# Designs tried in a protein design run: designed miniproteins, single chains, continued (5). Part 25

Each design is a single chain, and the fold is of that chain. pLDDT is the mean over its residues in the fold that is shown.

## One batch from the design tools (miniprotein)

Design m16843
Fold by ESMFold2-Fast:
Structure m16843 (fold): chain A 68 residues (1-68)
Amino acid sequence: MIEIKEITDENGNKQYTIIVKSHPASDEEIKEIVDFLKKEGLEVRGMSQAQVESYAALLTKYFEKERE
């Protein structure tokens, strides 16, 4: 399971903590996320820093979509 927690630092900047639990999301949920990426035309390629930023942004957008 993946959980995103929003924390506000002392300077008023928002930080996101990504919590990855020992068991991954269900196969259906993983497939939905992958299909969402393909539909939005997002490709994850390149360096680890870019991957981390892309992953955080993706999870945020995924949870927003799920609630609509």
Scores: mean pLDDT 52

Design m16844
Fold by ESMFold2-Fast:
Structure m16844 (fold): chain A 83 residues (1-83)
Amino acid sequence: SEEELIKKVKELSKQAIEALKNGDMETANEILDQIAELLRKAGKEELAEFVRAVKEYISTKSPEEAQKIVESATKVIIDELKK
């Protein structure tokens, strides 16, 4: 269901944000890949591409800056999924 998709995206996003809080960019990137694949499998290809762009964008950022970017991106993803 769409509710299950939203729940899973929220859970994974929380894990990515926690990884970034701990400076673990590798784990955060793996989780972002999982979110992108989950969205693609659900037919949300534009959102999956958005997550991939977020992953590329944070690759040159500090974990602290990456955390803020992922928090903002998560809000956009959830708002779009609720439409």
Scores: mean pLDDT 87

Design m16845
Fold by ESMFold2-Fast:
Structure m16845 (fold): chain A 78 residues (1-78)
Amino acid sequence: MQEELERQQRELELRQEAIDLSNKAIDYAKKSSPEEGKKKVQEAFDKIAELHAEMGYGESAKKAAENRAKNAIKVLEN
């Protein structure tokens, strides 16, 4: 059914965008000051949570994104 194909394609697009945002933010953070890097990582994972919410993953996706952001920031602090 066309609706399922469109949903699958949208999900792949959202996943790719989320991966790209994560990688870009982490790479930027490594090249920037720790404070600016933390902001970029947080912004990226906030955006990922929004993308997952659009896909219907809601509160679980938000918590997962928050945890990933905290872990990424922790790695940058070490």
Scores: mean pLDDT 68

Design m16846
Fold by ESMFold2-Fast:
Structure m16846 (fold): chain A 85 residues (1-85)
Amino acid sequence: SEFDKLLEEFAKAVNEKDWDRAVEILNRLTELAFETENPEEFRIKLDKALSKVDLDVMREIGATHPDVLRAYLKVRLIIDYKIAK
């Protein structure tokens, strides 16, 4: 699955501090979030992948690299909105 590969690649990019790649992956995850017919499964898998990255670390990254935080928040907002519908 492209989605599963992107989640693994995201964790790798963050661990390697490749912020440009992390943004590219998050932008693709945003597109997949819009297209998904299973938003609850998407959220569960996203949350599980992000559990490998401390949320405080993600916020700290966002303070230094606001593009990463912005891209992450877009993915989260879209999927949460689709679940609420």
Scores: mean pLDDT 79

Design m16847
Fold by ESMFold2-Fast:
Structure m16847 (fold): chain A 79 residues (1-79)
Amino acid sequence: SMKRELYQRGVSLMTAGEIWYSSGDYERATENYREAVLLFLKSGDLEGAKEAVEKLKEIAKKEPKFEPVAKEMEELVKK
């Protein structure tokens, strides 16, 4: 189903985000985690969306310039 495909893509983006994060490329890590939040929300996986938001918040703690995107995604998950 489309919902399952969105979920699987979200999981793949979480993995890609972790790879970029471990390499110190916070910009690319943020792009992947942000997209993962959106795909998890579309698939109905609130737990996955919350985990992706926590990853964005971890990046924002290291690089404050990413705080706005972390807050935006956290707000979407709280709806």
Scores: mean pLDDT 89

Design m16848
Fold by ESMFold2-Fast:
Structure m16848 (fold): chain A 84 residues (1-84)
Amino acid sequence: DKKLVQELRELAKKLKDDAPVIAKQIENIAKSIENGASKFELEVNLGMLLIQVGVEKITGSLSKEAQELAEKAIELVEEYLKSL
């Protein structure tokens, strides 16, 4: 889905300065979708992103705005996986 890949890349770009590791994970997921990665590979990458967002939320390193952007990216990937 070209639109999904573009939306994920835009979210990653917005997160680059505040949450660079989360931004890179979202970009990696966008790249995987673009390259036709398996559902299993996408589920593994989503799991890694969920853990990372959880850790950064608990440690207080992630701003409220960055949390909302990361959670939107998670929702978009979860919705895509449900469509497969």
Scores: mean pLDDT 87

Design m16849
Fold by ESMFold2-Fast:
Structure m16849 (fold): chain A 77 residues (1-77)
Amino acid sequence: DFDQIMAQTAAAPDETELNIVRDIAGKYAEGPSISNIISRQEELAGKLKVLRAHLEAQGRKVNNTDLILAAVRYLDL
C-alpha cells in the first residue's frame, strides 16, 4: 500500500532529486513548512525514488512535481 511504499527508504538520493525537492519547497510551501521540507529533503528524495520505481514498474506515467507534492502531503508538511 502507499504507507508501506513511503516507509521504504531508498539508498542515498542523488543531487538532482535533492534539488527538485528544494525547488518545490520554495514554490509551493510557505512559512515554517519550507524549513520542515528542507530539513527533511533527503527523506523526501529517498521516498520519491522508491515511489517512482514502484509506479514505473506498474507502467504508470508520473512527473517529479506530482510525486513531490504527494510526498509532502503524506508527511503533512
Scores: mean pLDDT 59

Design m16850
Fold by ESMFold2-Fast:
Structure m16850 (fold): chain A 105 residues (1-105)
Amino acid sequence: SSEQAALLELLRERNGLSDEEVAELQELAELSRRIRRAIQNRDLEALKEELRKLARILGLSDEEIEEILASIKTFEEAVAEIRRLSAEITKRFAERLGLEVVESE
């Protein structure tokens, strides 16, 4: 979206992000949009696919990812796991940008 593109450009200018870091943030922004759509549609299978992608970004093995996905039985469990993984990604990016988690917008 234009809003996310503007935010990424501001982060690049303000925090001195590399082109590679900007590209990684763009991939995460697109993933966030797909996750929101799956949640709005209450689509458990779509959420599991996006959860797989999110877990890969965090460096989990394919075996660990399949074990997590096999443990998820409900839409609510999938949403809870996505929130947990998203919080971990947000923390890692805040640390990389030299921001304290409490000051992240």
Scores: mean pLDDT 73

Design m16851
Fold by ESMFold2-Fast:
Structure m16851 (fold): chain A 69 residues (1-69)
Amino acid sequence: MSLEELVRRLAEMLGWSESKVRRLIEELVATREAFGDDMAEGLLRIIASVYGLTPEQVELLREAVRLRA
């Protein structure tokens, strides 16, 4: 699956704009590059808690971050 397809799928599942999903992915990638994998995973866990993400949605977001890198 392409990054573009993952963004569209996540936007549809969450009821968010594609821009909001892309911004979140960029923030996670920037955190990983600046502070390392553990800090990025910590941020992903906070985001999952704040927005009530399902395990499937967390895995799709994790894959999108991996593809963006």
Scores: mean pLDDT 83

Design m16852
Fold by ESMFold2-Fast:
Structure m16852 (fold): chain A 85 residues (1-85)
Amino acid sequence: SEELKEKMAAKINELYKLVMKHIPDEEVPRLIGLYLRALGLILDGDYKEAVRIAEEMFEEFKKYLSEEDKAKAEAILEELRELAK
């Protein structure tokens, strides 16, 4: 449904913004690439693969996050997994 696509896209955008504030400039193209890949998968209705890309984004960039923002990112991932059921 369009509502589900909008909710998934909003959560991917929330994760992207959270990560973007912590990463060095050199990592920005990689983060943008993963973000656009996840959005494309949502548009295609491939929600489970979009969650996998979001998990890949978290695993790759979690080293730059504070403990508080790691917890926020993990909460976003759980919300994405719930939406993708």
Scores: mean pLDDT 90

Design m16853
Fold by ESMFold2-Fast:
Structure m16853 (fold): chain A 100 residues (1-100)
Amino acid sequence: MKEEREKRFIELLRKVHEGEISTEEALKKLTPEEQRILKIRLSLIEEIELDSRLTEEEKEEWIEKILNATTIEELREIIEELRKRLNRDEFTERLLSILD
């Protein structure tokens, strides 16, 4: 069922984020479209975790939004909202580059 596939994808994304499996192992189990989403989400989360201007609470809030996004369009909306709050800088431009 399509619903079972979506649950599998979400569970696999969670396992990668929690470090239970490698990105390489996850990619073997995903379609090309799902692989693209996984790579983008991981890159966005890593960049957010590395930013020293965001508080721990802000990082958790933005990471949670990314973890709930299953499409590139949803991810783009999240990054554009973050960009509005932080103003334009190298960090937000780098996040937008990841979406390309």
Scores: mean pLDDT 72

Design m16854
Fold by ESMFold2-Fast:
Structure m16854 (fold): chain A 76 residues (1-76)
Amino acid sequence: GAKVKVKVEILDKNGNLLKELELEGDDVDAINEEVVKAIKEAFEENEEIIIKAEIEYEDEETGEIKREEVELELKK
């Protein structure tokens, strides 16, 4: 399958680092489950979290490495 590398930082509303994850593999579902679990655990303990993610993946047809950056804010 396509190779994926994900770096995730989860911060509180004051910018303090709560969790940091670096995951790599070809099992996108397993990587997604681990990231979602970390987000859920942080969000249960905090009213607001900020998630910063950097995703690198290989295009299945061309083998080209693509990179995306995502920032999300979750509030109760």
Scores: mean pLDDT 80

Design m16855
Fold by ESMFold2-Fast:
Structure m16855 (fold): chain A 86 residues (1-86)
Amino acid sequence: EREEQRKLLAEYDKEVKEKINDEMITKAAELIVKSLPYLSPERRKRFAEILGISEEEVDRLIAEKNYEQLISLVKKFLKELMEKEK
């Protein structure tokens, strides 16, 4: 289960890096956010660290079903990742 979810996230990350534009970034962010409830606590902690927020904040946003805020944070991270790879 978890290995399949990790593989999907890696595949979407690769696709976003190759075809990055606002539409692709949005779709990748939505897929990442949808997978968050299925990730292990260790993976969610790592995800929170990458976004620069606490694990508790990620868990709270998931519990509140505030997917728009999570999607916005992931989109911001993906855009920053693009800039660093220049």
Scores: mean pLDDT 72

Design m16856
Fold by ESMFold2-Fast:
Structure m16856 (fold): chain A 68 residues (1-68)
Amino acid sequence: MSELEKLEKELMALLLRAWRRAVEAGDAATVARLDELFQQAGEVSKEKDEKKKIEKLKELTAQVQALL
C-alpha cells in the first residue's frame, strides 16, 4: 500500500472508532465535532496535490486521536 492509502485507512478507522464511542457515551458535543471532521475528510479526498493531501490527513488524524 502507498503512504497515502495507509493514512486514509488509519483516519477512517479512527473516525469510526471515535464516532461509535461518542454515540455510545451520549456525547453530543464530540459527535458534532466528528461530523465536522468527517466533512473535512471528504474535502481532503478532493485534494489533487499529494503532499498537501498527506499533510491534511496527518492533521485530521491528530485531531481525531485527541477525541479518543
Scores: mean pLDDT 82

Design m16857
Fold by ESMFold2-Fast:
Structure m16857 (fold): chain A 69 residues (1-69)
Amino acid sequence: SLEEAKERIIKEMERAGLSPEQIESVLKLFEILAEEVGVDEAYKITLEMIKGNLEAIEKVVEIKRKLLG
């Protein structure tokens, strides 16, 4: 579920040492991505971003460009 995915993302960001402000920003991005690509895909993209994966970052940029022009 969306709520379970949010809880997992929060725990992963806390483990990575992100601040509460950074956590809030990533959660907002996750919610936007979940509306576009679904919860499961958004969760994978968000985790890959937290881990510094370049391919996941590129996909996020593509999605943002599609949404924002």
Scores: mean pLDDT 74

Design m16858
Fold by ESMFold2-Fast:
Structure m16858 (fold): chain A 80 residues (1-80)
Amino acid sequence: LKEISLDEAIEALLNNEPVTIIAKGKTVKVNNFGEALLVVAELYNEDPNAEVTIIIGDKKVKTKASELLNAMLEAIKKES
């Protein structure tokens, strides 16, 4: 898997590419930005410092729930 930036991962999510989210011993597959946002928001509510790994095709990024949620919310604000 190729390491990518958080910004590149957000762009892929905005394009509704299928993504696998791994955090807190759980693996969740989502097919669109809205589903991903709900999963990340739930993780943030449980533990904002939780380590999150996102896999998009042959690419991956590792971040924290707080960093990922903030990036996703900022992306929504720019698209609105």
Scores: mean pLDDT 80

Design m16859
Fold by ESMFold2-Fast:
Structure m16859 (fold): chain A 85 residues (1-85)
Amino acid sequence: MEEERKKLAEKFKEEAEESRKLVEEDLEGDENRAKVGALSNRAAAELYRELGKEELAKKAEEIAELAEAGRLDELEELEREEEER
């Protein structure tokens, strides 16, 4: 359980950073949007395409909501606590 939680926390951090980079890249132009659309074509490409930034906004919102709920802090704290052991 503990190792699995640590792995989830690490994976979550990577996804959070990647999503943030995707949002920042979107500001640079449509080429970055096309890349993001391709990555998300499995699930939400329709929404992204329709709204132009739906997928990026959705990922950013999920990160923001998790941070507001304290889940990002919880995952990060779990990782730190396990290292302290």
Scores: mean pLDDT 51

Design m16860
Fold by ESMFold2-Fast:
Structure m16860 (fold): chain A 61 residues (1-61)
Amino acid sequence: SKVHDLVEEINEKMGTLSEENRAKAQEKLKEQLDKVRAGEMSLLEGMEKVKEYVDKLLAEQ
């Protein structure tokens, strides 16, 4: 599924981040999952936002 592919990509990319940026990515993941659990967005939308943030962190390091 698209969600599964996004989760795999996020996990791979998080493994290449610095310790500081990985902590930031984990906090973003928590934020988005909390919103999904609250019914504020779909899991797909939350994972797309996490991927976008991780890509930004990778581009900045």
Scores: mean pLDDT 86

Design m16861
Fold by ESMFold2-Fast:
Structure m16861 (fold): chain A 104 residues (1-104)
Amino acid sequence: MPEVMRESLQRMLDIALEKLPDDSEKLQQTYQQSLDILDLGSENPTEGYQKSKQLSQQYEQKGDKVSSLMFQGVSSMISKLKEGVSKMVEEGDRYLKEIEEALS
């Protein structure tokens, strides 16, 4: 997995932990699952994209907007793998902003 994608997810986790400290265990589990899917998506983009989309929809249905947005960030970064690092960072930053707005 490109380090830049890990860094984007770490920033998402850091903001979520700052605003939702009582959810730290759940947020860390979502973060680890997101890293596992990025690793999968780096080798198999179609499967990584499909799994992250499925999880984002599942968490949205449960009302967990932050977890849903983190998985949306994962799917968007995977979708930009062929377009290069700068486009993956742009997608990560977009979903970081969405998480910040959801937590305000």
Scores: mean pLDDT 83

Design m16862
Fold by ESMFold2-Fast:
Structure m16862 (fold): chain A 97 residues (1-97)
Amino acid sequence: MSPLERQGDALVAQGERLIAEGLKLSRQGDESTDPAEAVALYEEARALFERAADLYDEAARKYRQAGNLEKAIEAGANSGLARMGASSSRIAAESLR
């Protein structure tokens, strides 16, 4: 496996951890009875999803440089899903303002 592909794999693993934390915070926001707490949780979840998207985009670039187009496409798709998560968190926060 090339060093670039290993770098991509490490970035994907980091992105997956951020997605898991973002989903946890988003769920805590949904369960919160305090609107101010819910907004703060959704805004933190949004930031984690945006960071995950950036990591997946970097992973996609590393995979393309390595010639692994399949992993590059998969990382790009995960970046898109992370951006959708960020958008959902933004909308949830705005609904409570």
Scores: mean pLDDT 90

Design m16863
Fold by ESMFold2-Fast:
Structure m16863 (fold): chain A 110 residues (1-110)
Amino acid sequence: SMEAERLLEEARRLIEEGKPEEAVRKAVEAFSLARKAGDVVLEIRASALLSLAMNKIEDRERALKLLEELKEEALERGDEKTAAFLQSLMDNFDLIRASVEDDRRLAELP
């Protein structure tokens, strides 16, 4: 989906601009579109970018509140699969943050 790819590019730019909350919203929209299209590669890319953007939000409570708001919006649209994914991110939030931090440390090894 060209629309999902454009949303991912916008989300990457927003992360670089220091706007991780806006990046999360764009990544969730890209995830929803990729899932509806059955595009597993775009779905994985959107999931990875969402996790990266979430890690850039320093306030844990703010990050969780954003995920909860986006989950409620997904449920209102009848997008149960995106809502379930967002719930999974909330349930595993601290583990996901730890994993992203470990990946950064591994990338910095000589």
Scores: mean pLDDT 80

Design m16864
Fold by ESMFold2-Fast:
Structure m16864 (fold): chain A 85 residues (1-85)
Amino acid sequence: KALGEEALRALEESKAILAASDSTAARQEVADRLVEMIRKAIEAGDTKLAAMLLETSGRVQKATTSEEAVAALDEGRARIEAYLA
């Protein structure tokens, strides 16, 4: 519940970071934020949420353009919203 909402906030904040400036440092900050959320999800026993966040993080790291990275975050957010519904 609260953890799912926290994950959605982390994805939205990550999108804002990349939208402001897509740099190696910005992508590392996004990766660090998502790793922290993955850790919290694992500790809570929410392995599905952790897997969704891992997939999203991997897609952001492999994205060759800012558009691909933002799209990966948007898709991850939509998947988590559907999961929480």
Scores: mean pLDDT 83

Design m16865
Fold by ESMFold2-Fast:
Structure m16865 (fold): chain A 99 residues (1-99)
Amino acid sequence: DQPLLEQALRLIEQTLNEVKQEEIDTSKLSPEQIKKLDEDVQKVLEALRKDPEAALLAAELLEQSDDLGKRELVATLFVGYERGNILGTLKNSIKNRNS
């Protein structure tokens, strides 16, 4: 469902940008580090746009997350991107939290 996917992606983008801003403010990132973080956020969003199941699952997890859970989910999305499997990384994260 295109409208549902776009809503999910918007929520994920908002959360990625919120966590990014917190990292910039707390870690005093250099301009080069900020640029890399911006590029990494865009790469994750493009990967999720191509994987609707991963995007919908990530949005569902964000709706259930507190501030710590949001930061952990953002870290999970980046790790999943680096592994080339965001969906599998999200599913493994859920399994490990429920065990």
Scores: mean pLDDT 80

Design m16866
Fold by ESMFold2-Fast:
Structure m16866 (fold): chain A 87 residues (1-87)
Amino acid sequence: SELDEKVEKILELADKYLAGEISLTEFRKGVEKILEGLSPEEIWAVRRKVEDRLIERYKQETDPEKKAKLEEFAAALTFVAHYLINR
């Protein structure tokens, strides 16, 4: 589905951010672009699916630095979703 494709694109940006290939600002802009044109309901559905995948990755992660970056990613995703819905 289109929403599942958007989930995978956001997770690809997460992988780039965790690898240090993109900044937090570039990550936020990328997420905004992926979620552009979606309804508030669709934005929350994508966010929920991404969060579920991040929670599972966090539980399996043993590297404390990567765990910290996953927490930063989750916070940034929540911020972008709120920004888009309230604008």
Scores: mean pLDDT 81

Design m16867
Fold by ESMFold2-Fast:
Order: sequence, then structure tokens, then C-alpha cells
Structure m16867 (fold): chain A 69 residues (1-69)
Amino acid sequence: MGGELARKYAEKGAAGMASDKVYQEALNGGGSDEVASRAGLAATTWASAGNGEEAQLMAEKMLKDGGVK
């Protein structure tokens, strides 16, 4: 293994980093606050379950579905 995302979530102890990162990336990509918030929430939920890599993939999928690449 070697998932940097998973390691960062473990270090922070909370899913806040995933939420913040995904939210900022969505806004920078021209997404709406609604899309960014939903992606951040999804990342937080999965990271809290100890699945940081899946959290990133799910967040990317949600951003694309919301019109942000």
C-alpha cells in the first residue's frame, strides 16, 4: 500500500482534511457551494470509516456529476 490520502486522514484523526481539500478543489474548479459541500461531506463520511482512497474517488465522482472536473 501507500495511500497518501489514507495516511493523512490517520495523522489528522478526523476527516476534516478530506472535507477541506475537496471543498476547495470544487470551488477552484468553478463548482457551486452546494456541489462542493456535498463532495466534502462524502469525503468526510468515508474517511471517518477509515477508507481515505475511496473517499477521494467518491468525491471526484461527485464533483464530475455536479459539473466540476
Scores: mean pLDDT 58

Design m16868
Fold by ESMFold2-Fast:
Structure m16868 (fold): chain A 81 residues (1-81)
Amino acid sequence: MVAEARRLEAQARAQVELAEEAAAKKDYAEAIKHLDEAIALLREARALARTADPELAERLDLKILALEEGKALLEKALESA
């Protein structure tokens, strides 16, 4: 379970990198899409970690919150375009 949770976390990191690339190109809609995918992957990782590694689960909760805040900022940028 912990290995699977870390695999999902790594996949979420790849989605965050794609979101950063899209945002650098001013493609905020594509960046938001990648952040949504990253958040979904982290929520799956969080569910798997909850019973196997509670400390990892708490860290994943903080990562999810940070990405949700980042997504809100990108949504504001898209609305202001």
Scores: mean pLDDT 84

Design m16869
Fold by ESMFold2-Fast:
Structure m16869 (fold): chain A 86 residues (1-86)
Amino acid sequence: MERELARKVLEVATLALRNAENPEKAAEEIAKLTGYSLEEARFLVEGLLANRELVERLLPYVERAAAAESDEEAAAVAAEAEAAVA
């Protein structure tokens, strides 16, 4: 499950960062991707953009987790990410 979660997180973060100039469009795409309501997606986009530097710092770890060969490898990458920003 960790790889599936990492792939969704990667897509969400990428959509938010790519559409930083149009947060409403980011929210619509994220709502479609995640099944969240449009209101929930808007709050998520606002939170991601408010913490943009942290999101950009964590993005390489999310990419590694999404590309992992196993859920155990994805979990190990998540632990590395937590240690890197602690």
Scores: mean pLDDT 79

Design m16870
Fold by ESMFold2-Fast:
Structure m16870 (fold): chain A 80 residues (1-80)
Amino acid sequence: GPERLTITLSTYDSNGNLISTLTVETPSERVGEAVQQMLDQAKTTAESQGYNVADVVVTDSELDEEQGRLTLTAQVVLAP
């Protein structure tokens, strides 16, 4: 696999509106840590825009090993 990955996380609300796009480059061994940090940042960004966020859930993932790219799609889950 690639030594480093460029991870892009696009976060949407339940109506399909884009809230944020985050991009991080990380060593492949730290991908799990980087994804957790990106999800935390996506939650904080959504909350700063007025969303009452219970969770941020990854709904889709695509790995392009040739390009060293991981593309993630996430949706905010709202608190009751």
Scores: mean pLDDT 89

Design m16871
Fold by ESMFold2-Fast:
Structure m16871 (fold): chain A 100 residues (1-100)
Amino acid sequence: DRRARVEELARAELEKVESLSEEEIKEIVEEALKAGVAIGEPRDLPSPNVAVRRSPVQELEALTAENKRLKFKVQFAGEGVEFAGSRGGTGGIVLTGVEE
């Protein structure tokens, strides 16, 4: 269930990004998570599954960082961004219902 939860979160985050279809979002999420998780989960292995110091960790970290950022926005956005946005000024975005 951990994997399913992380996959669902990452997918929901990518779903917020316009220009990506649900299928592509799923592929990106699964590929990133699988690359990172597959490498991290089996620690007791004689040979590294993917000895790339490049992207598996960085890709997972980037996804996780964005996941945290968007996750917070997704939660309150679903209930109504206008209730969360009370800066006084929209800050350049069109926030419906903002007053004073």
Scores: mean pLDDT 46

Design m16872
Fold by ESMFold2-Fast:
Structure m16872 (fold): chain A 101 residues (1-101)
Amino acid sequence: ALDALADEVVAGFRALAATVRDLAARGEDPEFIAEMVRRAAEALAARVAAAVSPETAARIRAVLERGVERVAEALRAGDAEAAARTLEETGREVAALIRAD
């Protein structure tokens, strides 16, 4: 179950990264894209907290919070590719924490 959840997280963050690239290429507002990412991370944190230990949930929340901040900074700087890469990296870090629980 945890390996399946970790795989879903990696796939979800890859899909989110592709969405960020697409929205940025279409000229969408960086603040709107950043808010979308923040909401997706909040929803994921809530789902994962139900499936992992409280200690792992706290570590995942910290990784997600830092990842969202870095994505927002990259989007404000006009670097959608850096934002997308940060999302893919964040997803892999979260998945590793889930598997280690």
Scores: mean pLDDT 89

Design m16873
Fold by ESMFold2-Fast:
Structure m16873 (fold): chain A 61 residues (1-61)
Amino acid sequence: DPPPVFESSVSEPRPVTVDGRPARRVVQTQTVTKGDEVRTVTTTAVVNDDGTLLSLETEER
């Protein structure tokens, strides 16, 4: 079996508001290819202006 190939991209941080406070939303997309199988994992993180992680969501397609 050939080893899996990993590709990742990170979006530009987008300003959002959480509970009236400024924060940034970042989306990371990782694609894993193994043979004829391709899977995409999307991770959405919301961090406040001091870098504290407020939420993290992961979805696989």
Scores: mean pLDDT 76

Design m16874
Fold by ESMFold2-Fast:
Structure m16874 (fold): chain A 85 residues (1-85)
Amino acid sequence: EKIREIVAKILDALSKILKNPEKYLEEGAREIMKYLDEIKKLDPSRQELVDEIKELVEKALASTDPKEQGKLISEIARKLRELLA
């Protein structure tokens, strides 16, 4: 139950980034990283998936190419949906 609630918050932050990455990417990514740490604490079995998502978030923040950022954000969204399964 708690993991589902946290994933919903992550998806909300991601939806804001997708609407306007120039305005929300940095703050939204920080929120996502915080919530991912909470998921790892609640369910260590999800550690590998959470670590993959964290790596994608760091790559998105480091990227200077808007097209690359878009691809990374899409991949993050896909892997976040796996946390709900």
Scores: mean pLDDT 78

Design m16875
Fold by ESMFold2-Fast:
Structure m16875 (fold): chain A 61 residues (1-61)
Amino acid sequence: ELSPEQQAIVDETAALMRAAGFPESVIAALREEARRSRASLDELRQWHAVVAAMVADRKAR
């Protein structure tokens, strides 16, 4: 369903979400939403950017 490029971004986002302390159920739900909603590459990059910002903020504190 997802292209290899989209899957790579989803995998990176999932890894960052785990680092940020999100529950596995939430991570799984977002993975399924990306596939079901046919999220664009740009949308997935935006999700990744938001999670990366959250992780950076937590690391700085």
Scores: mean pLDDT 76

Design m16876
Fold by ESMFold2-Fast:
Structure m16876 (fold): chain A 87 residues (1-87)
Amino acid sequence: PPPRMYSEEQRKEALELLEEAINDPRIPEEVREKLRELYEKALEAIKKGDWKEEDRAIQEAGELLMEAAARNPELRPLAERFFEVMS
């Protein structure tokens, strides 16, 4: 398989943060729906060993969290934790 952008530990922590985001009422429902879709895609990719799709889903989720944090500063700590994990 192609090399992963993220370690398994980073992936696990990113998925935990995505679960937090999906259940966070400060994030608009439309954004939470997209995060849920990306979370499910990441889980499916992990089961299939598709590291490229896993990395893509995590990257897209991070971009959505950054956009949400730009609209609501209260979400900045969540977005910062996500990007710290992915660094």
Scores: mean pLDDT 79

